# Designed miniproteins, single chains, continued (2): the designs that were tried, part 77

Each design is a single chain, and the fold is of that chain. pLDDT is the mean over its residues in the fold that is shown.

## One batch from the design tools (miniprotein)

Design m6664
Fold by ESMFold2-Fast:
Structure m6664 (fold): chain A 68 residues (1-68)
Amino acid sequence: TLGASEVAARLAAKLGIEVGVPATPEDAARVARAAGASEEAAQHLRDNLKGRTGAAIAAAMAAKEALE
């Protein structure tokens, strides 16, 4: 299992998106949108990340995959 930051970095790299360390809410929203999330889902992620950006990105990705 990949760690939260590792998942974020891997997905961002695959999508050609620069992600800082720690990743910003903007980075998370861009990664989510590029991964196929809706604009609403990306905006929700962006607005709700706060202090746990890496964990939130990993959780969002896990939720997206489980939903599929």
Scores: mean pLDDT 59

Design m6665
Fold by ESMFold2-Fast:
Structure m6665 (fold): chain A 92 residues (1-92)
Amino acid sequence: SVERMLALLERQRAALEAEIDALIAASKDPAVRAQLRELRARTQAEMERLEAELRELAENGASPLELAKVLFRAMAVLTDAYIQAKSLQRKE
Protein backbone atom coordinates (compact mmCIF):
# COMPACT_ATOMS: atom_id res chain seq x y z
CA SER A 1 0.00 0.00 0.00
CA VAL A 2 1.39 3.38 -1.05
CA GLU A 3 -0.55 4.89 1.89
CA ARG A 4 1.43 2.70 4.31
CA MET A 5 4.72 3.56 2.57
CA LEU A 6 3.98 7.31 2.83
CA ALA A 7 2.95 6.95 6.50
CA LEU A 8 6.21 5.12 7.24
CA LEU A 9 8.29 7.82 5.51
CA GLU A 10 6.38 10.60 7.33
CA ARG A 11 7.02 8.94 10.74
CA GLN A 12 10.73 8.35 9.99
CA ARG A 13 11.16 11.93 8.69
CA ALA A 14 9.41 13.39 11.78
CA ALA A 15 11.68 11.32 14.06
CA LEU A 16 14.82 12.51 12.22
CA GLU A 17 13.64 16.16 12.29
CA ALA A 18 13.06 15.90 16.06
CA GLU A 19 16.56 14.40 16.54
CA ILE A 20 18.19 17.18 14.45
CA ASP A 21 16.17 19.85 16.33
CA ALA A 22 17.45 18.40 19.63
CA LEU A 23 21.05 18.52 18.31
CA ILE A 24 20.57 22.16 17.21
CA ALA A 25 19.22 23.06 20.68
CA ALA A 26 22.16 21.31 22.40
CA SER A 27 24.85 22.73 20.06
CA LYS A 28 27.23 25.42 21.40
CA ASP A 29 28.92 26.15 18.04
CA PRO A 30 27.04 28.62 15.75
CA ALA A 31 28.69 27.07 12.66
CA VAL A 32 27.52 23.57 13.64
CA ARG A 33 23.99 24.92 14.34
CA ALA A 34 23.93 26.52 10.86
CA GLN A 35 25.09 23.26 9.21
CA LEU A 36 22.45 21.24 11.11
CA ARG A 37 19.71 23.70 10.02
CA GLU A 38 20.90 23.46 6.39
CA LEU A 39 20.94 19.64 6.62
CA ARG A 40 17.39 19.67 8.05
CA ALA A 41 16.12 21.98 5.27
CA ARG A 42 17.86 19.98 2.50
CA THR A 43 16.55 16.67 3.85
CA GLN A 44 12.99 18.04 4.15
CA ALA A 45 13.04 19.30 0.53
CA GLU A 46 14.45 16.00 -0.81
CA MET A 47 11.96 13.90 1.18
CA GLU A 48 9.02 16.02 -0.05
CA ARG A 49 10.23 15.46 -3.65
CA LEU A 50 10.54 11.66 -3.10
CA GLU A 51 7.10 11.48 -1.42
CA ALA A 52 5.60 13.37 -4.39
CA GLU A 53 7.37 10.96 -6.81
CA LEU A 54 6.00 7.97 -4.86
CA ARG A 55 2.43 9.36 -5.03
CA GLU A 56 2.73 10.12 -8.78
CA LEU A 57 4.08 6.61 -9.54
CA ALA A 58 1.23 5.00 -7.54
CA GLU A 59 -1.42 7.12 -9.36
CA ASN A 60 0.10 6.05 -12.72
CA GLY A 61 -0.08 2.34 -11.79
CA ALA A 62 3.64 1.77 -11.19
CA SER A 63 4.79 -1.76 -10.28
CA PRO A 64 5.54 -2.75 -6.65
CA LEU A 65 9.24 -2.87 -7.63
CA GLU A 66 9.17 0.74 -8.91
CA LEU A 67 7.45 1.88 -5.68
CA ALA A 68 9.98 -0.08 -3.58
CA LYS A 69 12.91 1.61 -5.40
CA VAL A 70 11.62 5.08 -4.42
CA LEU A 71 10.97 3.89 -0.83
CA PHE A 72 14.56 2.55 -0.58
CA ARG A 73 15.97 5.83 -1.97
CA ALA A 74 13.93 7.77 0.63
CA MET A 75 15.18 5.51 3.45
CA ALA A 76 18.78 6.03 2.24
CA VAL A 77 18.27 9.85 2.32
CA LEU A 78 17.03 9.65 5.93
CA THR A 79 19.89 7.33 6.96
CA ASP A 80 22.54 9.57 5.34
CA ALA A 81 21.04 12.68 7.01
CA TYR A 82 21.15 10.95 10.42
CA ILE A 83 24.82 9.97 9.92
CA GLN A 84 25.70 13.54 8.83
CA ALA A 85 23.88 15.02 11.86
CA LYS A 86 25.75 12.73 14.28
CA SER A 87 29.05 13.54 12.54
CA LEU A 88 28.39 17.29 13.01
CA GLN A 89 27.63 16.73 16.72
CA ARG A 90 31.06 15.03 17.18
CA LYS A 91 32.89 18.15 15.86
CA GLU A 92 31.93 20.06 19.06
Scores: mean pLDDT 88

Design m6666
Fold by ESMFold2-Fast:
Structure m6666 (fold): chain A 74 residues (1-74)
Amino acid sequence: MASEFDRRLIEVLEEVIAKETDPEKRAQLESLLADYRAAIAAGDREARHATVVKMVRLLEELGVDIEAFHARLN
């Protein structure tokens, strides 16, 4: 089952995806969200962590405010 942190992270990512106007960037974010959901379903903690690292890197590259993003997860 998804944890409270997992649920909140997914919620924030879905909001970021909904606001993204570039279809290529949206597709990249949707792909990473799908990978994260798959890792949760598989119970794979290493894959989950690796996906979070990739998501943070992509969000930084897209100019998302990582401090604001992090604040919403806590």
Scores: mean pLDDT 74

Design m6667
Fold by ESMFold2-Fast:
Order: sequence, then C-alpha cells, then structure tokens
Structure m6667 (fold): chain A 98 residues (1-98)
Amino acid sequence: SLVQELLDAIGRRDVERIEELREKLEEEVGEEVGGFYDEDTKLAYLLPRTIELLRAGGVAEPISLEEAERLGYRLSEEVFEVTLPNGSKERVRLLLKE
C-alpha cells in the first residue's frame, strides 16, 4: 500500500520519496495528507515536520493526537495495517486537512 511505502521511505530517510508518496496519497484520498496516527502507540507524526527533521539529520518526532487536532488535522476513517522496520505490525490512520 502507499501508506506502507511511505513508512518504509521514512525508515530509509528518503525525503524525496516521502514527498512523492505523500502527493500520490493526497491524489488518491482527495485531501491534504499531513501525517499519520499510530493506533497502537497513540502517537501522531506530522509529515512536514518529519521532512524538516530528516533534512536536518534528525529523526521523526511524535506529537499527541490532541496537538495534531489543535493544528487542524483529523483522522481518516480508514485504518491501515503496516509493518515497521523492527518487524512490529501497527495500525495507522492518516492525518487529513482541507
């Protein structure tokens, strides 16, 4: 899935691929894709911030769902099952904004 490919690109620190996959996912969903929310860890990750951090040599940093909602994001109705680089299977939802 595009969501799995996006998470894989984040794990590889492939910023250009992250931006490409975000655009493809936005085309498919029809809304701005601002990030994802991990249902199992209860953590949110913003794609614009993640891209900035990765370009600066850092790592992705989580925020709370409440902070993401304060920034104007809402959760997708669809839940995606993904496998993280450590082999754990997680359920994620997209953070969407108009």
Scores: mean pLDDT 85

Design m6668
Fold by ESMFold2-Fast:
Structure m6668 (fold): chain A 103 residues (1-103)
Amino acid sequence: KGEELARRLQELVLEAIRAAAEGDRERAEEYLRRAEELGEELVRLGAESAGRGAAVFYQGATLAREEAEKNPESRELLEELARRLEELGERLFKKALELEEAE
């Protein structure tokens, strides 16, 4: 279940990056919001799943920054998305550490 949700999270993050690269802010925001919701579901499954979610968000932030270098027209939106993905990754990583101490 956690692995399946993490894969779905990765797909949503990739869709957000694609939308941002196309300059579609509204679509990028929608996918990012759905990704945040799945991240919270991963936290509810426990420390390992929360950690998997954090890794997906950190990887997504890196990919968004790489895409920003390739797409000058959408650089601002992609850099904004990268920052927000990194913030979500940090949030899930901290929650994973807290859950590991409680388990």
Scores: mean pLDDT 86

Design m6669
Fold by ESMFold2-Fast:
Structure m6669 (fold): chain A 116 residues (1-116)
Amino acid sequence: MEELKKEVIEVLNKAIERYKQLEERLADSTDPVDQEVRRLLRLAIDEYKELIEEIKNATDEEFPLVLYRLIAFERDRLAYLQGLLAEHPDNPIVREALALEQETLKELEEIRKKAV
């Protein structure tokens, strides 16, 4: 269980770093779509920071529930970004945010499979 906790924390720290990089690039954008992506990235970063602390403090019994909730949040955000891309199919920023979210979710689902 401790090794799986470390793997999840590594995935979240990597996601925070990548999301901060994209969020910073959008800092001066006046495009409403870029501003919405930036808002979603900030929300994700804050959620990941809280979840990292929750994972660190979780018992072996609690950890699968925290991971389940994390994956549910990732799926909801992915669905929202897919909807945003459908409305703005040529927007490279939405596409980049969607790709980052897909990669994070994929890595977390692979870790969850090891926990079963």
Scores: mean pLDDT 88

Design m6670
Fold by ESMFold2-Fast:
Structure m6670 (fold): chain A 99 residues (1-99)
Amino acid sequence: SLAALAGLLAIAAAREALKRAEGEALKHAIAGAIAGIGAIFLAEHAKDAAQLIEAARTALAGAEAARRAAELAGVPEGVALAEKAIELAKKAIEEAKAL
């Protein structure tokens, strides 16, 4: 599932940000990780297109939070992973809407 893969990459991006994240960046990194985990669970339990869209939107929110965390923490590897997660989440939303 693209939504699950996007969630996994959002977690990876948040993990990279957490290596240097403090204060506001730490809050965004935690939010990104939680949303990434949520996206994976939602994708695994999705029974219809609407639930797949919800999983993909959750992955997108997690990826955007992880990108913000990585930007604030100054972690370019985290930014790159988050940008990849954002691309996959957007593609997952488009594919689910086409169902």
Scores: mean pLDDT 90

Design m6671
Fold by ESMFold2-Fast:
Structure m6671 (fold): chain A 80 residues (1-80)
Amino acid sequence: MEIEEKIERLVEALRAGDEQAASRAFMELMDLLAKEIPDPEKAEKLITEIVRILNDYRLGRLTPEEAAERIRKLVEEALK
């Protein structure tokens, strides 16, 4: 699934400390989520929650694996 590929790229970029790759992967994921989720308000809420997870990761509160799992669960719930 294309969304899973975007999440994987984001997680790999975070593990590598590659902020440019992480930013690109995040933007691609946001664009894809906006297209896959018909309700734009739901898509924006999901993106906001993903941003919070990424901020927790950057603050050292989450590992890359924990951040990835939380993002995957949020996306799965939003898509059913």
Scores: mean pLDDT 78

Design m6672
Fold by ESMFold2-Fast:
Structure m6672 (fold): chain A 79 residues (1-79)
Amino acid sequence: GLKAFEASNLITPGNRKAIEISATDNQIYNLEMRKEELRGRRDLLATAGRESGVAAVDAQIAAIDAKIKELRTEKEKLE
């Protein structure tokens, strides 16, 4: 109903912080899952002898690690 929509738009500072922490946790979770997928892909590429593919995946994992570190720092500032 309309009142539920209005309640959803009344973001108090505490509710906003909780939403931002939850959103950051979801982003970190998704990035950790993507990182595990890339690790599996790396292992398959290594087994297949595709050294250039391994290097490309390692670069992607490093980029994800940097993003996770950034998001963890942002989450700590919210806590």
Scores: mean pLDDT 78

Design m6673
Fold by ESMFold2-Fast:
Structure m6673 (fold): chain A 91 residues (1-91)
Amino acid sequence: ETDERLAKLIREAFEKAGVEVKMSDEELAQLARDIIRAFLEIARAISENAVKKGRVTPEEAEAAYKRIKDNIMKEFGITEEELKQLEKEIE
């Protein structure tokens, strides 16, 4: 079900852009997961770097990271449990 939702999201994005989709649903779902993981890794790195440079407090960085996760869940239509599983694959 999650894989079907993720594949549909990526497929619709390509089709809306006028791009011929030659990828399987499995490949499209994997692409969506790779994109989500990349966003989470970048968001974490930015937050940690901002704290290290004294630009934000650890508490502010944590709140910002939570907002990023909330936005990812909304945009990709995934649950908090599904997001936590993707985070474990990075860690």
Scores: mean pLDDT 78

Design m6674
Fold by ESMFold2-Fast:
Structure m6674 (fold): chain A 96 residues (1-96)
Amino acid sequence: SRLEEIIARIEELIEQARKLGDDVTVRIGQQFLDLARQAATASPSELPSIKFQLEVQLGLARIELGVRKLTKAPQEHIDLTEELIALGDEAIALLS
């Protein structure tokens, strides 16, 4: 399913971030991964709560991305965080 593909891509991005020493992207990715995995096994009645939690984490990740851009974090770190946010937005759309 598309959600399983999103989960696999988040796992790849977390591994890339670890190799770069990007602890911030690892933390963001891990939070998205945990919620996406919960969504994959959730009943329909559980999905609204998981979706809300993912929306909150996406909001926080966008703030972190803004800070990283202002503090001139390495472009590789910024790119990984941006891709994680895009995958999170796709996951929310699938839960709608």
Scores: mean pLDDT 90

Design m6675
Fold by ESMFold2-Fast:
Structure m6675 (fold): chain A 107 residues (1-107)
Amino acid sequence: MVAEAYERAAALLRTDAADVEALKEAYLAMTEAALEERRARDPDLPEAEIAEIREKAEREAPVIAARVAARYRELRANNDEAGIAKLEERRALLAAELEARAAAARA
């Protein structure tokens, strides 16, 4: 169900520490949730397009995760609590948006 996919993505984004593997899993889960939503709207979505979306996500997720983890490491090394708080605020807002998408899919 679309709602369950978005709820899973939100949970990963809220509960996991900002490390490379946790961030990678969260980004991959977000892609799968969006893909499940698209398939629910378009059941005839070509398998080749689904494969292309997944391949792109698998290629990009580790790069994005590494970049975000490096930013957290930089902020921690500089004792930049305000910068860390901003990253956590953005992560919480994104999780809330995913939770709202899940609620909309249940309605």
Scores: mean pLDDT 80

Design m6676
Fold by ESMFold2-Fast:
Structure m6676 (fold): chain A 91 residues (1-91)
Amino acid sequence: DVRKELEKLLEEIRKASGEEKKQLALKAIELIVQAVEDGKLSEEEALEYLDKIGEIVPELADIIEKAKTRIRGITSDLETAQKLFLEQQNS
């Protein structure tokens, strides 16, 4: 379960320091993005996890903002594709 893996990573990030903390946070960010692409996390859930990481590791704020932008793009593209598919069925 990706949610349990993310919660475990968040705990590990909180306990880590220096480069290990940064590497664990980057791993969590990548996992969040992949989980949204795989349909395992909603945009709302993903953004909440990214906000938690940003609070713990504020030096990654720029990377987190890029991840948020990517996630919003993924969900927007999926919504657009679904809408276009439904419109085509009624033509």
Scores: mean pLDDT 80

Design m6677
Fold by ESMFold2-Fast:
Structure m6677 (fold): chain A 66 residues (1-66)
Amino acid sequence: SVGLPEVSKENAKDLLLYGVRRDDPEAIEAALKYLPESEQEKARELVDRFRAEQVSLKDIIDFINS
């Protein structure tokens, strides 16, 4: 269980980018838990598409900056 009080939407997005770059599923799952519920499903789908080589790292970065 990853429950850090300092984890915010911004920090969760940075952790997601780190996990995607490193192919670290534990970091990705931790990041997804700290995203707003409305964005968790979209972020999970985007990560799955990235792993399937259907989207680029730029698409992940664009999501993080939105």
Scores: mean pLDDT 73

Design m6678
Fold by ESMFold2-Fast:
Structure m6678 (fold): chain A 106 residues (1-106)
Amino acid sequence: SELEELRKKIKEIGEKIKKLLPTPPGHLSTPGDVYDLLLEQGLPEEAAIGAALSVAIDVLKDVPELIEEVAELAGIEKEELEKAAESQEKARELGNELLERYRSLS
């Protein structure tokens, strides 16, 4: 399943983020943590995936080493992702677009 592959990659990216940058107090949880939390709350897997990708994009400003992996996972150009990662507002906008994209796969 495409969703199962995305799920695995999201968790892998989350673990890499934890290794490269400790999550500071008040920062958003890692993509994997958000994915698991939303599934526990009964949200559709598509919504959980979109939210996790939004979190991954938001933290890229602090872990630019993962930008290629996140761009590949999200199916977007690296340059577009770099622009979004420069601004929390732009990262949120892109995250919402990805959420709608995954919502439409269901």
Scores: mean pLDDT 63

Design m6679
Fold by ESMFold2-Fast:
Structure m6679 (fold): chain A 97 residues (1-97)
Amino acid sequence: MEEKLFEFLRELYELLRSRGISITKEAFLAIAELAYTHPELLEEGMVEKLADFLASLATGNTITADDISAWVESASVKPLSPELRAKVEELYEELTA
């Protein structure tokens, strides 16, 4: 699970960046919780569809937690463990360096 989650998050970030779209740390963590709760989001081809969807929600070329709040609210999201959350935060810092 964790390896596929990190590969998904990395690819998603790079797809958004290639479109000139940034994502905040809080939105990135929320996406990680969504994908962890709904592993169907980790299936082949889903990351491109999600990047398209998130790009449509972006305000001023930045995706914030507010932009995805309706999706998070509807999706019965489970929080990441503290250890997994820390690893996702480390990944975000790596990608934004």
Scores: mean pLDDT 83

Design m6680
Fold by ESMFold2-Fast:
Structure m6680 (fold): chain A 88 residues (1-88)
Amino acid sequence: SMEEKRKEELEKYKGLIKAERLVETLLENWEKPAEEQRELLAKAHEEVEKNGEKEAEELVKKGVLSEEELEKLAKEREKELEEFLKKK
């Protein structure tokens, strides 16, 4: 149904927003102690859970990113995270 497709799009956008926010938080706080990093990541996660659905809904309405662009950005964020973890 159209509603199911809309829900799938929202979940993809929410996932991208979450991934970007978490990577950004890690990048900004990489030199901080691991315990502080975990607390900051938990706060970022909670913020995305509260606001991510609304942000995702607005992005879907605007048609800002294609599905192909979303997949590409998600892969780039995962690669950045893996590279940081390997350098540790």
Scores: mean pLDDT 68

Design m6681
Fold by ESMFold2-Fast:
Parts: C-alpha cells; sequence; structure tokens
Structure m6681 (fold): chain A 93 residues (1-93)
C-alpha cells in the first residue's frame, strides 16, 4: 500500500507541474519532464514507466504548434485520474 501511495503522490505532483507549465517554453517543459523522469526512476520501475509516459506526452505537446497547452492539460488530467485510482486501490488493501 505504501508503494501505491508513493506512486499516487508522484503522479499528483507530476500532474500539478505539467498543468502549471502548460504555457511555458518548450525548453522549460522538457526540463520539467526530465525532472519527473529522474524522480520516477528513484521511486522504482512502475513510477519510471509512468514518468516515461508523461515525457512522451510532453514531446508530443512541444512538437505541436498551438497545441502544447491543450496536450499538457490533458496529460495532467490523466495523471491526476491515475493518482486517484491508485489511492483508492491502496485503501482497499
Amino acid sequence: TEELLNLAEFLREASRRLREAATASPEEVRRIADEIVAKGRELGPEAEKEAERLRQAVETAVAEPDGQASILLAASADAEERSRELEEKAREL
């Protein structure tokens, strides 16, 4: 359960950072994605997979003219939902 709660907290923080950076420069958004991946790697394989998924969304966002904010906000919302699902699963265990 502690591992699920740690993963949920990681995704919630990653979601917040991407939402706050939605209109930032491509360079800043990539820097944030790299920091998320580094943190995910420290937490373990499942967090690393989630971080890589978010980094892929960031690369898609920065490659789309005029679409960056929309793509990052969608990725943030997905990460927040996954965080919520993990918190619920942890409560059942």
Scores: mean pLDDT 84

Design m6682
Fold by ESMFold2-Fast:
Structure m6682 (fold): chain A 83 residues (1-83)
Amino acid sequence: GQLEGARAALEGILEAMKKGLGDPTSLTAAALIVIGAEIDAEYFGASKEQVIKDLEAAAEVASKSSEEARKGVLKGIEIAKKG
């Protein structure tokens, strides 16, 4: 659900970073948004809707420099939506 979606989104961003795809500053900012969403879901009971909203914000930040990272985050959003 939410945790699996956030983790998949983070993996997508990290894979883009490892491949040198996109601006490190934008990718780090996107990763921090996803990490915040994961923490909120695991420790603070954030709803599916809130986690998806945070992942959508991360996709927007990632899209500024990396289509690969954006696609990874969108995959995470799909996983979060499925439960």
Scores: mean pLDDT 84

Design m6683
Fold by ESMFold2-Fast:
Structure m6683 (fold): chain A 111 residues (1-111)
Amino acid sequence: MEEELRARAEKAGLDPEEVLQLVKDLTGFDPSKKIKTKTGKEISAEELFGVPAEKLRGDLRAIAAFLMEILKENNEDITKALSMPVEEALKEYRETKSVGAALTIVRAVLE
């Protein structure tokens, strides 16, 4: 995973160590932790997927799907996140910790 992520970051013209750190932050999230959406709904990855949190830990595809569901619950434009340049998303995530920016970064490093 680390070597693949590093290669993907280099191919995208990004600092591999910065991308690896952001991905580690995302894969280190607690899938059992409930996140309150802007609509007032509380949701966790394990509740959303119906699988134990331990199986979701480190799964970038599960993280991407969870971030998409948070954006939907927030009535945010997923299309904008999917069309954002990855270098712009990295800058936005560093400054704001935006869910949309995080989704763009995760999708950029997924195969």
Scores: mean pLDDT 70

Design m6684
Fold by ESMFold2-Fast:
Structure m6684 (fold): chain A 91 residues (1-91)
Amino acid sequence: MELLERAREVLEEIEDEELKKRLELALELIEEDPNDAQAWTLLGNVLYELGEYRLAAEFYQEALKLDPSHLAAQAGLEKAKAALEEKEKKE
């Protein structure tokens, strides 16, 4: 399944209007410039706040493929991986 398609599925389930707007903005930024590591990092951050740690980690990895020195993406990936190890399987 495509990574952006998974993010759109999450967007349809968001009850928090601020997180929903941030996810929509990040998706728009990626559509305008898919090489913008910051846009991929912003999307990862929203997914992390929603508890979607696996998906957040994948978005941080995409940001790091574009810019390996992106500190926010590096920190985000580390946090998402740590959260995944502690989190029980979601239904």
Scores: mean pLDDT 80

Design m6685
Fold by ESMFold2-Fast:
Structure m6685 (fold): chain A 62 residues (1-62)
Amino acid sequence: SEIDEAMVLIMASVLITEAKKHGKTVEQLAEEQGIKGTGPASSSKPPLEQKAINMAIEELKK
């Protein structure tokens, strides 16, 4: 959904900002908050949080 795409962008931006602010990786933040991965990898319809985390990690890795 278009709304989901917007939410992913917003959440990814927040995760990136928090990671940079605390000098942690997005993966570390997600793991410490228990967000990490709620389902098996390669889900066809991953949770919104999963998409946001993945996008944030990719952005910071760049």
Scores: mean pLDDT 67

Design m6686
Fold by ESMFold2-Fast:
Structure m6686 (fold): chain A 71 residues (1-71)
Amino acid sequence: GHAQAEALERETLRLYLEGRITPEQAQQIGKLARQLEAGKISKEEFLERVREIPGLSEEDIERLEAALRAA
């Protein structure tokens, strides 16, 4: 898979295992990561759409952004 999608999957799993996000939030992040990997959305659009997911904190979004930038 694409390195960015793999980095996002790893960080999403960490957030889930830490009890920070729900399975529904993890599924929505995974869907967006697949769209990013397929070139259907940009990195900027990914972050905008992640902010629309109910119940994600700014810290959760910052961790996903950091994982995306590090890849």
Scores: mean pLDDT 85

Design m6687
Fold by ESMFold2-Fast:
Structure m6687 (fold): chain A 83 residues (1-83)
Amino acid sequence: DPAAERARQAALRARLEALDKRWQERLKQTKTLEEMQALLREVLDELERLGLITPAQRQAALASRDALYLVLGDVAGLQKRLS
């Protein structure tokens, strides 16, 4: 059903925009490495919950900055395509 698929894509887009705003606001308030790591975990957990990344991608992003940037780039690309 094309209408149902469009509705799902619109809902996903709205959720991604709300999450991006929330993450950027919280990032401005982070002062320590521990706070930044906690925020990163929250962001990755939410992306996995939305089905935008796999558990393996989440684990890789937590272990490697390069993997983190790749994962975030993939999500940003998806958000742009849905806009």
Scores: mean pLDDT 74

Design m6688
Fold by ESMFold2-Fast:
Structure m6688 (fold): chain A 105 residues (1-105)
Amino acid sequence: SSLEEEEKARDEAVLKMQPVIDDTVTKVREALKIKDPQERLKAVESTMREFLDNTKKILAETKDERTRTYLREIAQATLDSIAERANTEEAQKLAEELKEELNKE
């Protein structure tokens, strides 16, 4: 059924993204401990770009259109979450730019 296909696609997307999100969350947590604001921002931005690169690799290996759609949604939500936690205009702007790049994949 369409609903069963939808659930399988969502579960597959979550499973594929889980290790990348876990690694990214850990790196963001460590970056946010950096006392210098400029070094902290640079570390957050580097982590966000690495996250996008890893997401693109997963998308390139994924043929199912429904799974690809959920992968993009999960990645976009993750980028927004990182920008919110960083609480800077620069991180928010980067999140928007990276989400636009992700939508082109």
Scores: mean pLDDT 90

Design m6689
Fold by ESMFold2-Fast:
Structure m6689 (fold): chain A 94 residues (1-94)
Amino acid sequence: SPAERFIQDLEAIKEYFLNDKSSSEDRISLLRWATLYLKDRVRELGLPNEEEILAVLDEMEARAIALIRAGDFEGAQEVVVEGLERVKELVLEA
């Protein structure tokens, strides 16, 4: 289903960020691209909790970028994992 494919994309993106060893600028660029991609996929799903899911992605992006800029790459990874797990939970609850 479209939802199952979306969950697979979330898991792949999560795994990628956990293994990301790139520069701060590359990490931020990738996070922004991944967040935009996920938002587009969420909108295509037409879920009743779409606004809540999009808000989680926005908060995740903002918090992770702030941590990356501060040099806290481990903290940024934790924020991304937490945010993507919350998005997964919300998609499965819809």
Scores: mean pLDDT 89

Design m6690
Fold by ESMFold2-Fast:
Structure m6690 (fold): chain A 71 residues (1-71)
Amino acid sequence: MDREKAIKALESAIETLEKDPSPAVGLVAAHEFRILIPEYEEELEEMERLAREGRVDEVIRILKKILEKLK
């Protein structure tokens, strides 16, 4: 996997969701990241569920957790 591409995508997704907390954007991000970083599938599946519930705050926390592990 392209780790640098994953880091950049995660940073972009976090910034987007912090500016406009959209559950739909969180769902799209979960789907895209499951392809880009499949080793985090379990965390991304939880993130998808939380996005469906409108819990964008928790979606951002999971994205930040994955980002820190990839750095």
Scores: mean pLDDT 83

Design m6691
Fold by ESMFold2-Fast:
Structure m6691 (fold): chain A 55 residues (1-55)
Amino acid sequence: SLFDEIKAKIENAKTYAELFEALQLYIENKDKFSEEEAKELQEVMSKKYEELKAK
């Protein structure tokens, strides 16, 4: 499913560029997700962003 594909993209992101690619896919398709799915993707994105925060 699209939800699983975007979630996998977020979880496998190793750079901000890869994370932003996943975020872009989410934004383009946000209306296709339930409120719970959207919340889960946002939480996974936030967690991954913090993990990549190594400046």
Scores: mean pLDDT 80

Design m6692
Fold by ESMFold2-Fast:
Structure m6692 (fold): chain A 94 residues (1-94)
Amino acid sequence: DKEHLKEILESAAEGLRRAIELLEQGDVEEAITLLRHLAEALEKAAKKLGSKELAELAERVREIIRLVEQGDVDRAIEELRRLLEEVERLIKEL
């Protein structure tokens, strides 16, 4: 369902924007918690919809969590911004 996929991607975009804000403010633990919840929600949606795009998005969020946990916050912010741009592009193409 294109509409359901679009709603999930729009929610993911909001989550990614909030995570960027939290990391820029130094709220690292809150950002990790938000990103973990986002990855879990995307993994569940990917299984329910059979969506490869949502599964790949979840995996990329998990990779970004690893960067934050390693203390590479600046790189994590850059990767979140790139991922947000890709998600916004996917929404426009739906």
Scores: mean pLDDT 88

Design m6693
Fold by ESMFold2-Fast:
Structure m6693 (fold): chain A 62 residues (1-62)
Amino acid sequence: SAAAIEAAIANVEALRDAGLISQELADRIIALLRAGDAEGALAYALKHSAVAAAAVHEGLRA
C-alpha cells in the first residue's frame, strides 16, 4: 500500500539522518520504494545493510 511505502521511506530517512546508513544507500532504497518496487528495495537493503533491511521490512508491515 502507499501508506506502507511511506512508512518504509520514513524509516530509511530516519536511519540516514541518525548517520547509521550512508546517503547513497538511503537514496537507492528510497528510489526503489518510490518506484513501487518494495521487493527490490528489501533485496537491495539486505545486500548492503542489515539495519536498513530491518527498517524497510518494519515499514512495509505498517
Scores: mean pLDDT 87

Design m6694
Fold by ESMFold2-Fast:
Structure m6694 (fold): chain A 82 residues (1-82)
Amino acid sequence: SALKEEAIAAAEKIIPALAAELGLDPEEALAEFKEGVGKITDERRLQFLAAAAKALAARLAGDEEAAAEYEAKVRALLEEAA
């Protein structure tokens, strides 16, 4: 799934840094995330996860424009779920 690939690509930029801050193994944390994403079958959950991960990756990179765009996508998905 393209959404799974997008979520994993964004997570590769986020999870190693977060794992290091928490004193966890970055490679193990990323592997666990990839396994978890592989188990998701809900398209909407994948859309939310991909958008959220891309928003966080953009924020960490200092790309405020991209972060705002992905954050808007996350908000739209939350409104549609209500």
Scores: mean pLDDT 80

Design m6695
Fold by ESMFold2-Fast:
Structure m6695 (fold): chain A 76 residues (1-76)
Amino acid sequence: GAAAGGRALAAADEGRRRVAAQGIAKFGNLSLEKAEAAVRLLAERPGAGAGAVARAGDMSRKQGSGAAELAEAIAG
């Protein structure tokens, strides 16, 4: 079947999570697999900063050097 805006939004969300996970892996010296698991846990747990992760991912796409801000947003 033809995918509509819902699928495009889901794909974009996965892209943001991947960017956030790569940042966490690089800054936290973690494996990408562990970083991706952490991002998923944050996204699924209410009150765990899922919005901060999504926002940081979006900012990283606009700013190539937003890595420090990403680390700070995730750390608290």
Scores: mean pLDDT 59

Design m6696
Fold by ESMFold2-Fast:
Structure m6696 (fold): chain A 77 residues (1-77)
Amino acid sequence: MPSPAELEAELRGRLATIRRLAAEDPREAAAEARNLIRLLEWLREAYADDPERVAIIERFLEEARRVLAEAERRAAA
C-alpha cells in the first residue's frame, strides 16, 4: 500500500498527464478525469478510517473535478 507521500506523488503525476492531454484531446482527457474521479471516490471509501490519506484524496478530487470541467468545456467548443 502506498505511503501518503507516494499516494500524493502518484495522483499529482496522473493529474498533470490529464491536464497535458486536455490541450491535445479534450474528449479523452475528460474520460481520463472521470476514471480518476471514480478511482478517488473508491479510495476515499477504502481508506475512510485513515484521515491523512482521505485528506489527500479529497484535495485531488477537487482538482480532478476542476480538470474535468475544463476538459468538458474544451470538448464542447
Scores: mean pLDDT 85

